# Ledger of designs, part 71: designed miniproteins, single chains, continued (4)

Each design is a single chain, and the fold is of that chain. pLDDT is the mean over its residues in the fold that is shown.

## One batch from the design tools (miniprotein)

Design m14622
Fold by ESMFold2-Fast:
Structure m14622 (fold): chain A 87 residues (1-87)
Amino acid sequence: AAALKAFLEKHGAPSDEEVKAIEIAGRLLNGRLTPEQREAAVKEIAKALGISEEEVRKRTPLQLLIDLAEKLGMEETVAALKRRAAA
């Protein structure tokens, strides 16, 4: 809550592209994508993070959520996701 409020006050609302990338990363974490949907998701996440599609494919869905939250400045969300990854 506090991290999201700080993000909105400093950077404004997330762009439609950033929101879409977070949604897609969440779907990847759920594991219910076809191979074609997974490749489309990889391309959208790569664009949102500004990294290569190869780097996106090497990361877990949970790591991709952490990376997107870090890019958006959602520090409390990043901390919560990192605790989940370490458990």
Scores: mean pLDDT 68

Design m14623
Fold by ESMFold2-Fast:
Structure m14623 (fold): chain A 71 residues (1-71)
Amino acid sequence: EKEKEIEADILTALALIQYSVALKTDDPKEIEEVIKKLEEYRKKLNEMGFTEDAELISKYIEELRKKLEEL
């Protein structure tokens, strides 16, 4: 179980880093690539039962989708 918790923490941290980078770019292709990675991280976290972390990533995806729509 602790190994899964560490994996979840790593995925959540990677998601935050990816999200932060995507917020600074105006390249729609880079934003789309980050959204795809975030969707993969969210799926992994849900499969492992870390639904709160997955919800956080869903919010990151929502914000990036809004940014992409405004470009």
Scores: mean pLDDT 85

Design m14624
Fold by ESMFold2-Fast:
Structure m14624 (fold): chain A 89 residues (1-89)
Amino acid sequence: SKEREYTIALFLLIAESSTAFVAERILNDPNATEEQIKQVLKDLKEAEERLEEVLKKLKELNAPESILKKAEELLERIKKLIKEAEEKL
C-alpha cells in the first residue's frame, strides 16, 4: 500500500542518517585504519544507492516538501562523505 511504502521510506531515511553519522565519526578519527575507511566507503556507496531509491519513492508518493528536502540534504551529505573517504585512500 502507499501508506506502507511511505512509512518504510521514512524508516530508511532515518537509518541512512545513522549511517552518515557513523561514517563521519570514523572519517574524523585520526586513528582510523585504511581498512575502516574502505569499509566506510563501501557502506556509504550502498547508502547512497538506497537513499536515491528512497528519494525517488518519496517523490512518487508526493511526500511533504520538508521531507523531500531532508532526504536531498542527506544524499548530498553522503556524497560529500564518499568524496572525503576516497581522498583519504
Scores: mean pLDDT 88

Design m14625
Fold by ESMFold2-Fast:
Structure m14625 (fold): chain A 72 residues (1-72)
Amino acid sequence: SLLERLRREGEEDEGVLLRALAEARRRGDEELAEELEEILAERISRLLREAVDAALKKQEERRREREEELLE
């Protein structure tokens, strides 16, 4: 299906989902637009979580380095 294809392609390039949403809105396909908005919201939430997790890991690494310096 179109949504399955867009979900797959959107995992590699969020621009695919954004372009598809713009096209759906332009054509007045409200149902498709709503589905694409949900997919984008989910994708953005996942990307934000991954970014936060990466930042926390870097912070923990820096904290460990400081502890090692203090322990000599």
Scores: mean pLDDT 75

Design m14626
Fold by ESMFold2-Fast:
Structure m14626 (fold): chain A 70 residues (1-70)
Amino acid sequence: AMTLKEWADYAEKLSEENGEGEAQRWKRIAEALRKADETGVFDKETAEALREVARHLIAEGRFDTAVPVL
C-alpha cells in the first residue's frame, strides 16, 4: 500500500510519461493528492484522484497496489 505522498508522486510520474492532454490530467491528480497530504483533508477531489490512480494501476495489472494506505 502507498501513502498519499507516494500516490501523488506516482501520478506526477504518469504526467511525465504521457502525452500533453493526459500529462495535464495526471498533474492535476498529483496536485489534489499533495494538497490532501499537506492539509489532512480527504474530500471529494481527493477521493476522485485516488480512484483515477487505482483505476490506472488495475488496468496495468498492479491490483495489490491499487488500495491506498488508510
Scores: mean pLDDT 71

Design m14627
Fold by ESMFold2-Fast:
Structure m14627 (fold): chain A 70 residues (1-70)
Amino acid sequence: MLLRVEDIERAILRLYLAGRISAEQAEKLGKLLYSLGKEELSEEEVRKIATEEVGLPQEVVDELIALASE
């Protein structure tokens, strides 16, 4: 499944406002996604970045993808 960067950005903001991720985690994730220069990312690419580069728990990454999928 492909996720639009705009949808991922909204999901990040929603998780931050819900207290599920820190401001630092939200900023790092956003910067890493922008560095790829893509309009859309695969679910697997998002999972890899969020878990391996940002260190988000699997449960939070599952919530991120669910919110971004709307």
Scores: mean pLDDT 82

Design m14628
Fold by ESMFold2-Fast:
Structure m14628 (fold): chain A 68 residues (1-68)
Amino acid sequence: MPSEDELHLAVLELAIATAVSSAVSAGKISEEEGKKIFDEADKRVREAVEAGDFEKAREIVKELMKRL
């Protein structure tokens, strides 16, 4: 079974994927731009989780959702 930290990371990654996919489907951004945004946000969230900074990880997701 994944750790609680891995489950928390998975939820944040799902939130990023959902937000980006919704923006692409709505025609707000291209598929290429969506991939870049996802890759950048995923990397930043993973780095924050690895540092034990779950508040920063959540903030990254919230800021992304506000911009999309």
Scores: mean pLDDT 79

Design m14629
Fold by ESMFold2-Fast:
Structure m14629 (fold): chain A 74 residues (1-74)
Amino acid sequence: MIQELLERAGEAIRAGDNEAAAEQLERAADLLEELGLEELARRLREAAEALRAGDVERALRILTEEQGRAFQAL
């Protein structure tokens, strides 16, 4: 489930485990791509890449931007 993967990514970020967080985001992106949500999948892969580069601020900015867009669509 995508929500569970995103929750695990958040937990890994809080623990300082950027690699584990990136892996969870990539798994979520793969599932989103299978569902045809290619743009959201691309954004999660960008966040994963930022985490692997150690740029946690950029990764969180991407994730909060996507969360904000989803909220506004409701």
Scores: mean pLDDT 78

Design m14630
Fold by ESMFold2-Fast:
Structure m14630 (fold): chain A 66 residues (1-66)
Amino acid sequence: GKEEAIKLLEEAIKLAEEGKLEEAQRLAYMGGVLAGLSEKAARSLGDAAYNGDIVALKAAIKEVKE
């Protein structure tokens, strides 16, 4: 659900900030899928996490919360 998606995306941000980019990519992808994003959009969010794009991850959390 949305709460699980938000938790995964927040954990992905923490992992990306710690330099654990492969783990961040996996959790951001899973969070995107649980948030109801398309496969392409969820994969794009995972790639953003791998690149350390915290702004994109925070924007995704905001959209899921609203």
Scores: mean pLDDT 85

Design m14631
Fold by ESMFold2-Fast:
Order: sequence, then C-alpha cells, then structure tokens
Structure m14631 (fold): chain A 82 residues (1-82)
Amino acid sequence: SEKEEAIKIITEVLEKLGYSKKVAEVTARGIVEALMIGGGGIKGMVLGLQSMLRNNAYQTDEERRIAEAIIEALTKWLESQK
C-alpha cells in the first residue's frame, strides 16, 4: 500500500530529525491521513506539501524544515519507482 509506504518513509525522516520512534510513527500516520484525503497518492502528498510551503501555511521554522525533509524523501522514493 502506498499509504503504509508513505508512513514508513515519513517515520524514518522524523526519527532522523530527532523524534522518538513512537512519536515519529504516530505523527507520520497523522500527516499521511491528512494529506491523502485529496487523492493522488504519494505524488499528491508532495504537491500538497509544496503548495503549503509556497503559501506560508507553516508557523514555525521547525514545521517548515520537517515539510522540506518529507518532500525530499517522498520525491526520492517516487523517482526510484520509475
């Protein structure tokens, strides 16, 4: 499932950024559930995150850094699937 793959990728990103495994897993699941509502799978998530960054939707530098790291990781995965 693309959803479970996205959760795994985002969990690994959050762990690398210093979050505990439990917090990373819960947070990753929440992010994936929210971003996949619009459809388009992982590609749709990347486009959604890029749109939020362009429109200054994130309030903190930490949130912006997390969004950028997630975009990078998901984009690398998408390129590996071609």
Scores: mean pLDDT 82

Design m14632
Fold by ESMFold2-Fast:
Structure m14632 (fold): chain A 69 residues (1-69)
Amino acid sequence: SLKEELLRLIGEILRIIGEILDLERKLKEAEKKGDKKTVEELKKKIEELKKRLKELKEKMKELEEELKK
């Protein structure tokens, strides 16, 4: 059902948000240590996850519109 799909999607969104928060914490630590290589790697991973999060949020809006029908 659309409601089950929405709940699964919400679960995936929350998981990705958790991953972003963990990586942002690690980024702060790497910046404090002056580890430029780790900073660049973490920034790339965070950017990729934020892009995926945007795609999932757009998909969630589509499911919400279908639930209104």
Scores: mean pLDDT 85

Design m14633
Fold by ESMFold2-Fast:
Formats: structure tokens, sequence, C-alpha cells
Structure m14633 (fold): chain A 65 residues (1-65)
């Protein structure tokens, strides 16, 4: 995949993580997940897709805890 495609995929996963947190988490978990998703989007936009995906994974995990 190109960097452009990887960034697009990361942004799509960020949207999914945000939707999951909003639907299933407590207000505190939603706030934490949103912080992680916002940080992930920032890294994806800078081209650090690996860091972005790591943050998205952490955001999803917050909702499961």
Amino acid sequence: LSLEQEKEIALAFAEIARALSRKYATPEQVARANELVDEAIKYAEKGDVEKALSLIREAIRVGDA
C-alpha cells in the first residue's frame, strides 16, 4: 500500500473506533477514546501511520475495559 492509502485506512479505523466508543462505553471511556482517536488522526495526517494505528488499537481497547 502507498502512504496515501495507509493514511486513508488509518482514518477509516479511527472513525470506527470513535463510533464504537460512543455506542458502548461510559462517558469517561468515551472521552479517553476520543482523545486517542484525535491523536491518531494527527499522526496519520503527519504520515506516521504505524503510530496512528497503535493509538486506534488503544482507543478500541479502552471501550473493552
Scores: mean pLDDT 75

Design m14634
Fold by ESMFold2-Fast:
Structure m14634 (fold): chain A 52 residues (1-52)
Amino acid sequence: SFEFTLPFSSSDRSELERAVVYFGRLARDESLPPEVREVFRRLLEEARRALG
């Protein structure tokens, strides 16, 4: 399966913080199919874990 897992091993904390905002907005975008919103919700959770 093609999983778009962004490597959250970056030392740039500001990039992860922007990713949280970006994925959070897309996870709530009603114009996107529910399956696509679920992908962004998972990416949001991963970015939050990477931030600690």
Scores: mean pLDDT 73

Design m14635
Fold by ESMFold2-Fast:
Structure m14635 (fold): chain A 60 residues (1-60)
Amino acid sequence: SREELIEEINKLGKQLGEKYKTADKETQEKIEKLEREAVGAIARGDYEKAKELIKEALKL
């Protein structure tokens, strides 16, 4: 459901925030780019794409 996706995105976003704090500058810049793309996906109602983008950032 949409609510379940939003909760999962919020959980992944918190994990990404923690990763960002300990990342080097190059990794932080890549995370910021993927986060901007994820925000754009959410604005369009594409929560599945937003989740994919945050997961991709977590792999960095």
Scores: mean pLDDT 88

Design m14636
Fold by ESMFold2-Fast:
Structure m14636 (fold): chain A 55 residues (1-55)
Amino acid sequence: SLEEEVAKMSDEELTAKVAEATLNDPELARKLYEAAKKIGKEEAVKKGILKAIEE
């Protein structure tokens, strides 16, 4: 599941994956955000979204 995948990721890996998904698949980016929020990694996801928007 996405929750288990996100739980196994480092904050850096999650940030990069979210940045990529935000540019290429915003629906996946939203699912990643929801999964990360449940496990307390919301900040890493926000950082990824901002990185995608700025670059």
Scores: mean pLDDT 79

Design m14637
Fold by ESMFold2-Fast:
Structure m14637 (fold): chain A 93 residues (1-93)
Amino acid sequence: GPKEEGEAALAAARAAIDAGDLDAAIEAIMRAIKQALKLLDEGRYKEAVELASQAVAVAEELVARWPDNLEAGIVLGIGRIVLGLAKMLLSKQ
């Protein structure tokens, strides 16, 4: 399901960061963000917050490794927006 797919994508993202593969890391974090959005669409707000929070943490690791990379910064921004949306929707239940 979206939670398991997102968690697997974040594991792949961390492996890519460790390997120095920026493009693979960005792609994997974006896959995790997509799964968080799918959880939001399914009304699974707690799981969306958990996954989006993990995606933001990995995106912060990405930006720390590649601070001058614009795409890495954009991915962190997208992750933070999705986390904010998930927290907002959860708080209104």
Scores: mean pLDDT 91

Design m14638
Fold by ESMFold2-Fast:
Structure m14638 (fold): chain A 70 residues (1-70)
Amino acid sequence: MEEILKKIDELIEKAREAIAQGNVDEAVRYLKEAAELFVENADKLTPEQRERVVGKLAEVWAAIRAKRAA
């Protein structure tokens, strides 16, 4: 469980780094991997852990959308 949360956080950070570099395609790939891990393991997470992950994923996706619109 903790290992899965750490993996999701690592993928989110990689997505943020890709956004900072202007590499939107890489950012989307990392976000997709993080979201897939989250969905596959959502039933094993507490409500608080799920809310935290959803918030982080939403922030990254909003940043990707902003980059695509520019």
Scores: mean pLDDT 81

Design m14639
Fold by ESMFold2-Fast:
Structure m14639 (fold): chain A 73 residues (1-73)
Amino acid sequence: MLSEEQKEKLREDIKELLKEENIELSEEELEKVVEEALELLLELRKDPSTTAEELHSRLVEYTIEKAKELKKK
């Protein structure tokens, strides 16, 4: 499992990223995006060949996509 420190950092990174993309989420929607991103992070970490840069890029893309899906309606 990720440490609470890593979880909090991910939440802050996601919050900042969504602000830059002009995506306004409720706290509930933000928590859903964070949970989905955490699941992806854990899955990507199962592959030891995944670099930190690739991990970050995939998380960013996935987070934006999920946030947009939640805001569609």
Scores: mean pLDDT 75

Design m14640
Fold by ESMFold2-Fast:
Structure m14640 (fold): chain A 71 residues (1-71)
Amino acid sequence: MEARRLAEEAEEARRNKDAERMEEITEEASRLLEELVGKDREAVLELLTAIVNSGLPLAVERALKEREARK
């Protein structure tokens, strides 16, 4: 599962305090969320939960909301 993989990578980045890696993971998560948002609502929720639990910024959620507002 891609969401689980990203969560594990984010948790490692948090342990190592690698801000650059956290940004990279957040960007990848944003792309994945955009891909899933129209296809699988459950997968989107699972990915969001994994991101929050991993300590990533909520920028991913903001990006999705901002895209909807742009419509």
Scores: mean pLDDT 64

Design m14641
Fold by ESMFold2-Fast:
Structure m14641 (fold): chain A 65 residues (1-65)
Amino acid sequence: MLEKEIAEALIRMIGSVLGIEVEIEFEGDKIIITISNASPEKAEEFKRLAEKIGKNAGFEVEIVE
């Protein structure tokens, strides 16, 4: 079981559900997530969910616009 692959898949799924375009990069123990053209409300919701998923998988999460 690869926690990295599961975290990536879950983050991509949430982006799709919220209608946000998401790019994911890994840097050591960090997940760097770039979001584009998201409303502030959707960006905040996505950030909350993505941080929870990443931390549960043992990664630090960084959100970039």
Scores: mean pLDDT 79

Design m14642
Fold by ESMFold2-Fast:
Structure m14642 (fold): chain A 59 residues (1-59)
Amino acid sequence: PGRVFRAIAYFPKAGPNDLALRPGDLVVVLEEVDEKWVLAQSLSTGETGLVPKSYLEEV
């Protein structure tokens, strides 16, 4: 099981491997890719993609 995070800001996707976020969306962090980006999976859609770490807070 990964860590659960909540989106604190809207992220509209910048690239094809990105996951779009709306404030309040719950995601599981699967992997920290670097200091800025994580690989996350949406709990509502099951979609996986890259999101900015700064847009998430741990729940």
Scores: mean pLDDT 82

Design m14643
Fold by ESMFold2-Fast:
Structure m14643 (fold): chain A 68 residues (1-68)
Amino acid sequence: HMSKVEKAVEEAIARLDAWLAAHPDMPYDVALARLGKIVVEIADKYGLSDEEFAEVVRRVAAHLRARL
């Protein structure tokens, strides 16, 4: 039932959350760099188009901002 984008967002968030749990006091710029690495790997794994990639980045970045 989940779209490719929804699955990509869920996996990216799960990976980011696991990393943040291991690094609770990490500065925002370092967390953003980790987010960037994760979403690039997820885009390759799921074969995302440019539009789908942009949507995943937007949603995962919004999730990170909500943690601040």
Scores: mean pLDDT 82

Design m14644
Fold by ESMFold2-Fast:
Structure m14644 (fold): chain A 67 residues (1-67)
Amino acid sequence: PSEEELDAEVLEALGLIWLAVSLIHARNTGNKEEALADVERYAEKLKELGMPEDVVQRILEEARRRL
């Protein structure tokens, strides 16, 4: 395991956390578009941190489906 870069399991956990936060935000505010925009911004950041593109895309599709 590489400690010089975030572990893949940690990156996946971060993606799931941001998805959960965005779903909670959408439920509390009723603003699904804002919540989805937040998920898209965080997904791009996770991609920069080395998250595989297919994992990022799955998180985005799941967010769009649930929002």
Scores: mean pLDDT 70

Design m14645
Fold by ESMFold2-Fast:
Structure m14645 (fold): chain A 75 residues (1-75)
Amino acid sequence: SVDELLRSAFTKEEIEKAVKEIIENSDNVATAVAGLLLVSMSEDEEFRKEALKKIYEESKNPDIKAMAKRLYEKV
């Protein structure tokens, strides 16, 4: 259905924005936790894993890296 496709596309764009914010703004742990939860709620397993891996590899904050790695390894 068109509605499902539009919601999926919108959610992926929001998740990509959240990933960029987490990587670029590593000092705000609360924002990073919210963004990581949003990423983890994605039903697209490949997209979710790529997003988590990018955060794990590119984040400068060790706490954010550890959280992203745990979420990546859970699947």
Scores: mean pLDDT 73

Design m14646
Fold by ESMFold2-Fast:
Structure m14646 (fold): chain A 82 residues (1-82)
Amino acid sequence: MMVSVQLTETEFETEENIREIAEKNGMPEEVVEFLLEALRAGLPAAYALIKHELEGLSLEEILELYEKGQKAREEAERKRAE
């Protein structure tokens, strides 16, 4: 699926809401950063998929998988840039 959407004022407001909800529920800052980064990078469609993954995994496991995925992506991009 290809979706090209710009982050809007509403989406920036949603980032603040996510931060407030996470703080209210005692979520670690690292998890909040992960969720916000996913929203910024993924746009609404990708964020919905990430949210589905969040329900199946613990927040710590989600952060670990994200870091592992980012590292693999950076290695792939480095090879492609060559």
Scores: mean pLDDT 56

Design m14647
Fold by ESMFold2-Fast:
Structure m14647 (fold): chain A 60 residues (1-60)
Amino acid sequence: APEKVKVFDEITDEEAKEMLKNGEADIVVKRVSGATPEEADELAYEQLKKAMKIKKEVEK
């Protein structure tokens, strides 16, 4: 499991990648809010999937 997880209400993929390069975080996730429970679960999954993709790009 990553040691440093950072969550932001608004962050671009480019900003997330920069934080990972600087060692400020092991994974960066965009926060989900304002959705129904069903929509929130789906959006949370999509945000986690995107965060893992960005992490893999930086890991290379």
Scores: mean pLDDT 69

Design m14648
Fold by ESMFold2-Fast:
Structure m14648 (fold): chain A 84 residues (1-84)
Amino acid sequence: SPELEAQARELLEEAKKAKSEEELKELLDKAEELLEKAKTKRVLELLLELAREILKKATSKELILKAIALILRAIGDILDLELE
């Protein structure tokens, strides 16, 4: 979906500029919503990169664990697409 790809790309750019835990949490929540709708490898790869950027900047235990969970879910979904 071009719209989902554009949304994922926009969130990734926002994550690269994010400076606060509140901003990272908002981006992570939006990324989780997009993951539920993501059906293409390209969108999943963008969400994986987004989660990795959030993990790099996150300092709270809650955000770190949620970012790791999103990374694992995105990897699982990518593998499902590659094998199916």
Scores: mean pLDDT 83

Design m14649
Fold by ESMFold2-Fast:
Structure m14649 (fold): chain A 76 residues (1-76)
Amino acid sequence: MDEALRALSEALQAAYRGDVEAARRAAEEFARLTGNPEYGERMRRAMEEAARDPERRDGALNRAGSYGQEALDLYR
């Protein structure tokens, strides 16, 4: 749980910096840690979008947060 939250935090920080590679890696770690490939893939995609497109960043981060929360809710 704690490691997954750390990875999510790193992805958010990287996305705000526009660091696409770091955002993707952190989101991928989150997906691996939660064991939820479906929501993890959606979150990774949204995080990468947030990092690449500052105009749509808030919307992309909102979607990523929702997918991340679903992954965490399903993780025991």
Scores: mean pLDDT 77

Design m14650
Fold by ESMFold2-Fast:
Structure m14650 (fold): chain A 92 residues (1-92)
Amino acid sequence: APRIEDLSVTCPTPTTATVTCRVLGDDPLRVEVYIRKPGGEWQLVGEKTAAPGETVTITITGLTAGETYTIVVRATDTEGRSSTATVTVTVT
């Protein structure tokens, strides 16, 4: 099963967030990043293929300053097994 480590989010501008994490598991790993507002629908905002131990960086744009978002990272291995990591960020 894949593993997601060191999930962090920074906000370089009031309308952007940069999501960084390290993914572990069987090569290749599919990494998907989803975002939502509280009570809103999930939106897929980024997808990458990563090697085990690789640091994945995805930048999310079009956010609203002062809004709180929940971000979910899902990693899927070649066997179809998935793991998720979740972080909440307020864009300021």
Scores: mean pLDDT 81

Design m14651
Fold by ESMFold2-Fast:
Structure m14651 (fold): chain A 66 residues (1-66)
Amino acid sequence: VEELVRRYVGALADAKLHEAAGDTDNAAFSRAVAERIRKELKEKGYEHLIPQAEARADAVAAEQLA
């Protein structure tokens, strides 16, 4: 599950970074990847890990934008 959560964090962080850069096409692509992984997490019973993963993605994006 750690690898799946890591991929979700990465995809969300990428989407946030592209959004901040005004790169709407790449942001939309990264969001689509993140949404696919989010559905897989829910399907596998890991929905409870999503809020922490989203918080981690926010932190990663904030660190790179500073």
Scores: mean pLDDT 79

Design m14652
Fold by ESMFold2-Fast:
Structure m14652 (fold): chain A 70 residues (1-70)
Amino acid sequence: MSREEVDAVLAEGLKNPETAPAVQTALTGSRREAAWALEEAGLLYQRTDPKNGERKAALLFAAAEELRAA
């Protein structure tokens, strides 16, 4: 799972009004806020993107876990 895949999902999330606030917090917030915002964005993708939402959510949940471990 590459950093580039996570960055691509976040870039798409900024363009969608439903996910943009959570993605913006993930990019600009503190480490703790970013981790929580990544999980929130993942849950939003599961709800709003029936084709790719699970894959996008899994990438964001993994990124949140890495932030909590660091």
Scores: mean pLDDT 76

Design m14653
Fold by ESMFold2-Fast:
Parts: structure tokens; sequence; C-alpha cells
Structure m14653 (fold): chain A 59 residues (1-59)
């Protein structure tokens, strides 16, 4: 269902943007552990986005 996949893709983009903001705040606070967690969230969201793009291409 293309509309649902598109919505999930937009959600993944939103997660990436939020995680980038979290990483920036953690770096400002000198919280290396939080910055690492945010980086991991960015990587996971990017991977999810790639999977959703491949699913959209099949439609």
Amino acid sequence: KREELHKELLRAIGEILRAIGDKFQAELNGDEEKAKEAEKEIEEAKKRMDELEEELKKL
C-alpha cells in the first residue's frame, strides 16, 4: 500500500532529524554516551528509510 509506505518514509525522515538534534544537544552538553546513542538512532533510521524506498520501488 503505497500511501502507508510513503507515510512510514516521512516518519523515518522525521526520526533522523530528531536524532540529529539530540546528537547536537548531547555534544553541547559534553555527553558522549548520549551523542553515541543519537548516532546509532540516525544509522538505524537511515537503514529503515532505505528499506522503505526499496519497497516503494516495487509498487
Scores: mean pLDDT 80

Design m14654
Fold by ESMFold2-Fast:
Structure m14654 (fold): chain A 87 residues (1-87)
Amino acid sequence: RRELAERAERAAEEARRYREEGDDLGAARAALEAGREALRVARPEDILRAIGLVLRAIGLEFEGGDGEEAAELAEEAAALARASAEA
């Protein structure tokens, strides 16, 4: 469970890196990965929130990406994964 949360954290770090380099689509794809990892470790009460993060990341990728929004989304997904792993 902790190892899965670490995967979400790594994806969030990658999203931040893509944002810094100006790769908006790369950031959006990394945010989607962070959201998927958060969904994998989500507690029952957090499943809908995790699904919302995944859908939002898919929307960002479809719209051509937004590096700032993707990095924020990825960090929210990583935070959810951390909270789920600690519970």
Scores: mean pLDDT 79

Design m14655
Fold by ESMFold2-Fast:
Structure m14655 (fold): chain A 69 residues (1-69)
Amino acid sequence: SALVRRVAELMARATRLRQELRAAGKEDAVRRVEELIKRAGEFINRQDYKSAARLLEEAVRLGEAALAA
C-alpha cells in the first residue's frame, strides 16, 4: 500500500513535469519523460511497483533538472 501510494505520487509529479516541459518548449526532455512514464505504466500493469517507482523517480529527476536548465 505504501509503495502503491509512492508510485501514484511519482506518476502525478512526472505527469505535471511533462506538462511544464511541454509549455517551456523542451521537446527532448518531454520525449524522455514520456518514455519513462510509458515504461513505468508497463511495470504497474504487471504489479511490479518497485521497478515502476525507480523509473518514475528517474523521470522526476530528469524533468526537474531540465526545467532548472
Scores: mean pLDDT 90

Design m14656
Fold by ESMFold2-Fast:
Structure m14656 (fold): chain A 64 residues (1-64)
Amino acid sequence: SGVEVALRLAETAKTAEEVADGAAALVASGGMTPEEAQEIGKLVQEGRVEEAAKKVRERALKAL
């Protein structure tokens, strides 16, 4: 499922691209809203990649 893909990406995410891929997988699977994904994108844009990765991971775990 997209949630499992997002969790694996979030566990290994060290780049903005990996965090964005995880958020996109969660949106596609229904584990995250587009609005939440926009908030993740804003954190990445602000250089807060670790916080963005943590939010992707928390959403994936809640959707499991």
Scores: mean pLDDT 78

Design m14657
Fold by ESMFold2-Fast:
Structure m14657 (fold): chain A 62 residues (1-62)
Amino acid sequence: SKEKLIEALNELLDSNEDLLPKKTVEEYKKKIEEAIKKDDEKKLAEILGDFAVEVNEKLKAS
């Protein structure tokens, strides 16, 4: 489950990083790395949700 969350996060980030400011993308990458180091699956799921919202808001604004 954790490995699948990490894979989903990496795929979503790679597919949509150009839609977000570089600083925002870097902040999400740091949050993901921190959650992986802490083995915090709940935090990884929260990060995935937050990133998906950011991407959807950008797509709606386009």
Scores: mean pLDDT 78

Design m14658
Fold by ESMFold2-Fast:
Structure m14658 (fold): chain A 98 residues (1-98)
Amino acid sequence: GEELAEYYLERAKELLKKLEELLKKAEEALKKGDLEEVKKLLLEAEELLGIAELLLAEAKYLLKKGLISEETVEELEEIVEKMREILKKMEELLKKLE
């Protein structure tokens, strides 16, 4: 239902916001040449993406059961894709220090 859709979308948006904050911290760590901090932030980002991918998998299962809409799953897929793009950018920051 609508309540389930709202719950999954809000959780995914919260994870995206946290990931965006980790990217900003990684960019600051890069300016300082702090390789260890960039690596730590990348690991935290990978964990957040893993949680978001699990939420998407659960939402796809609920769609198959008719408990959530296709539109909700599409919005979740867009959020997860944005998170993957941020993670790739963080990996590029790490490569600049290596």
Scores: mean pLDDT 88

Design m14659
Fold by ESMFold2-Fast:
Structure m14659 (fold): chain A 86 residues (1-86)
Amino acid sequence: KKKLVEEGDKYFQLGLEYLKQGDYEKAIEYFSKAAEKYAEALGKDSLKVGRALLMQSVALKGNGDEEKAEQKYKEGLERYGKGAAA
């Protein structure tokens, strides 16, 4: 489980770096990978999964994909809220 969280953190950090560079496609990819690793380690309803989905939404919006951004934003808020309440 610790190894999966470390991998998630690495992918999340890469997502942030690509987002900063304006490489929205790679940012989306790495935030998605981060969410997958966090979900495996911590479960779907976790703060780290929610945060990764929220950042994926930001990257999707930057890429002009408003529909997918809205979907990931809603998913991220729900999972983040459940994780924060635990």
Scores: mean pLDDT 83

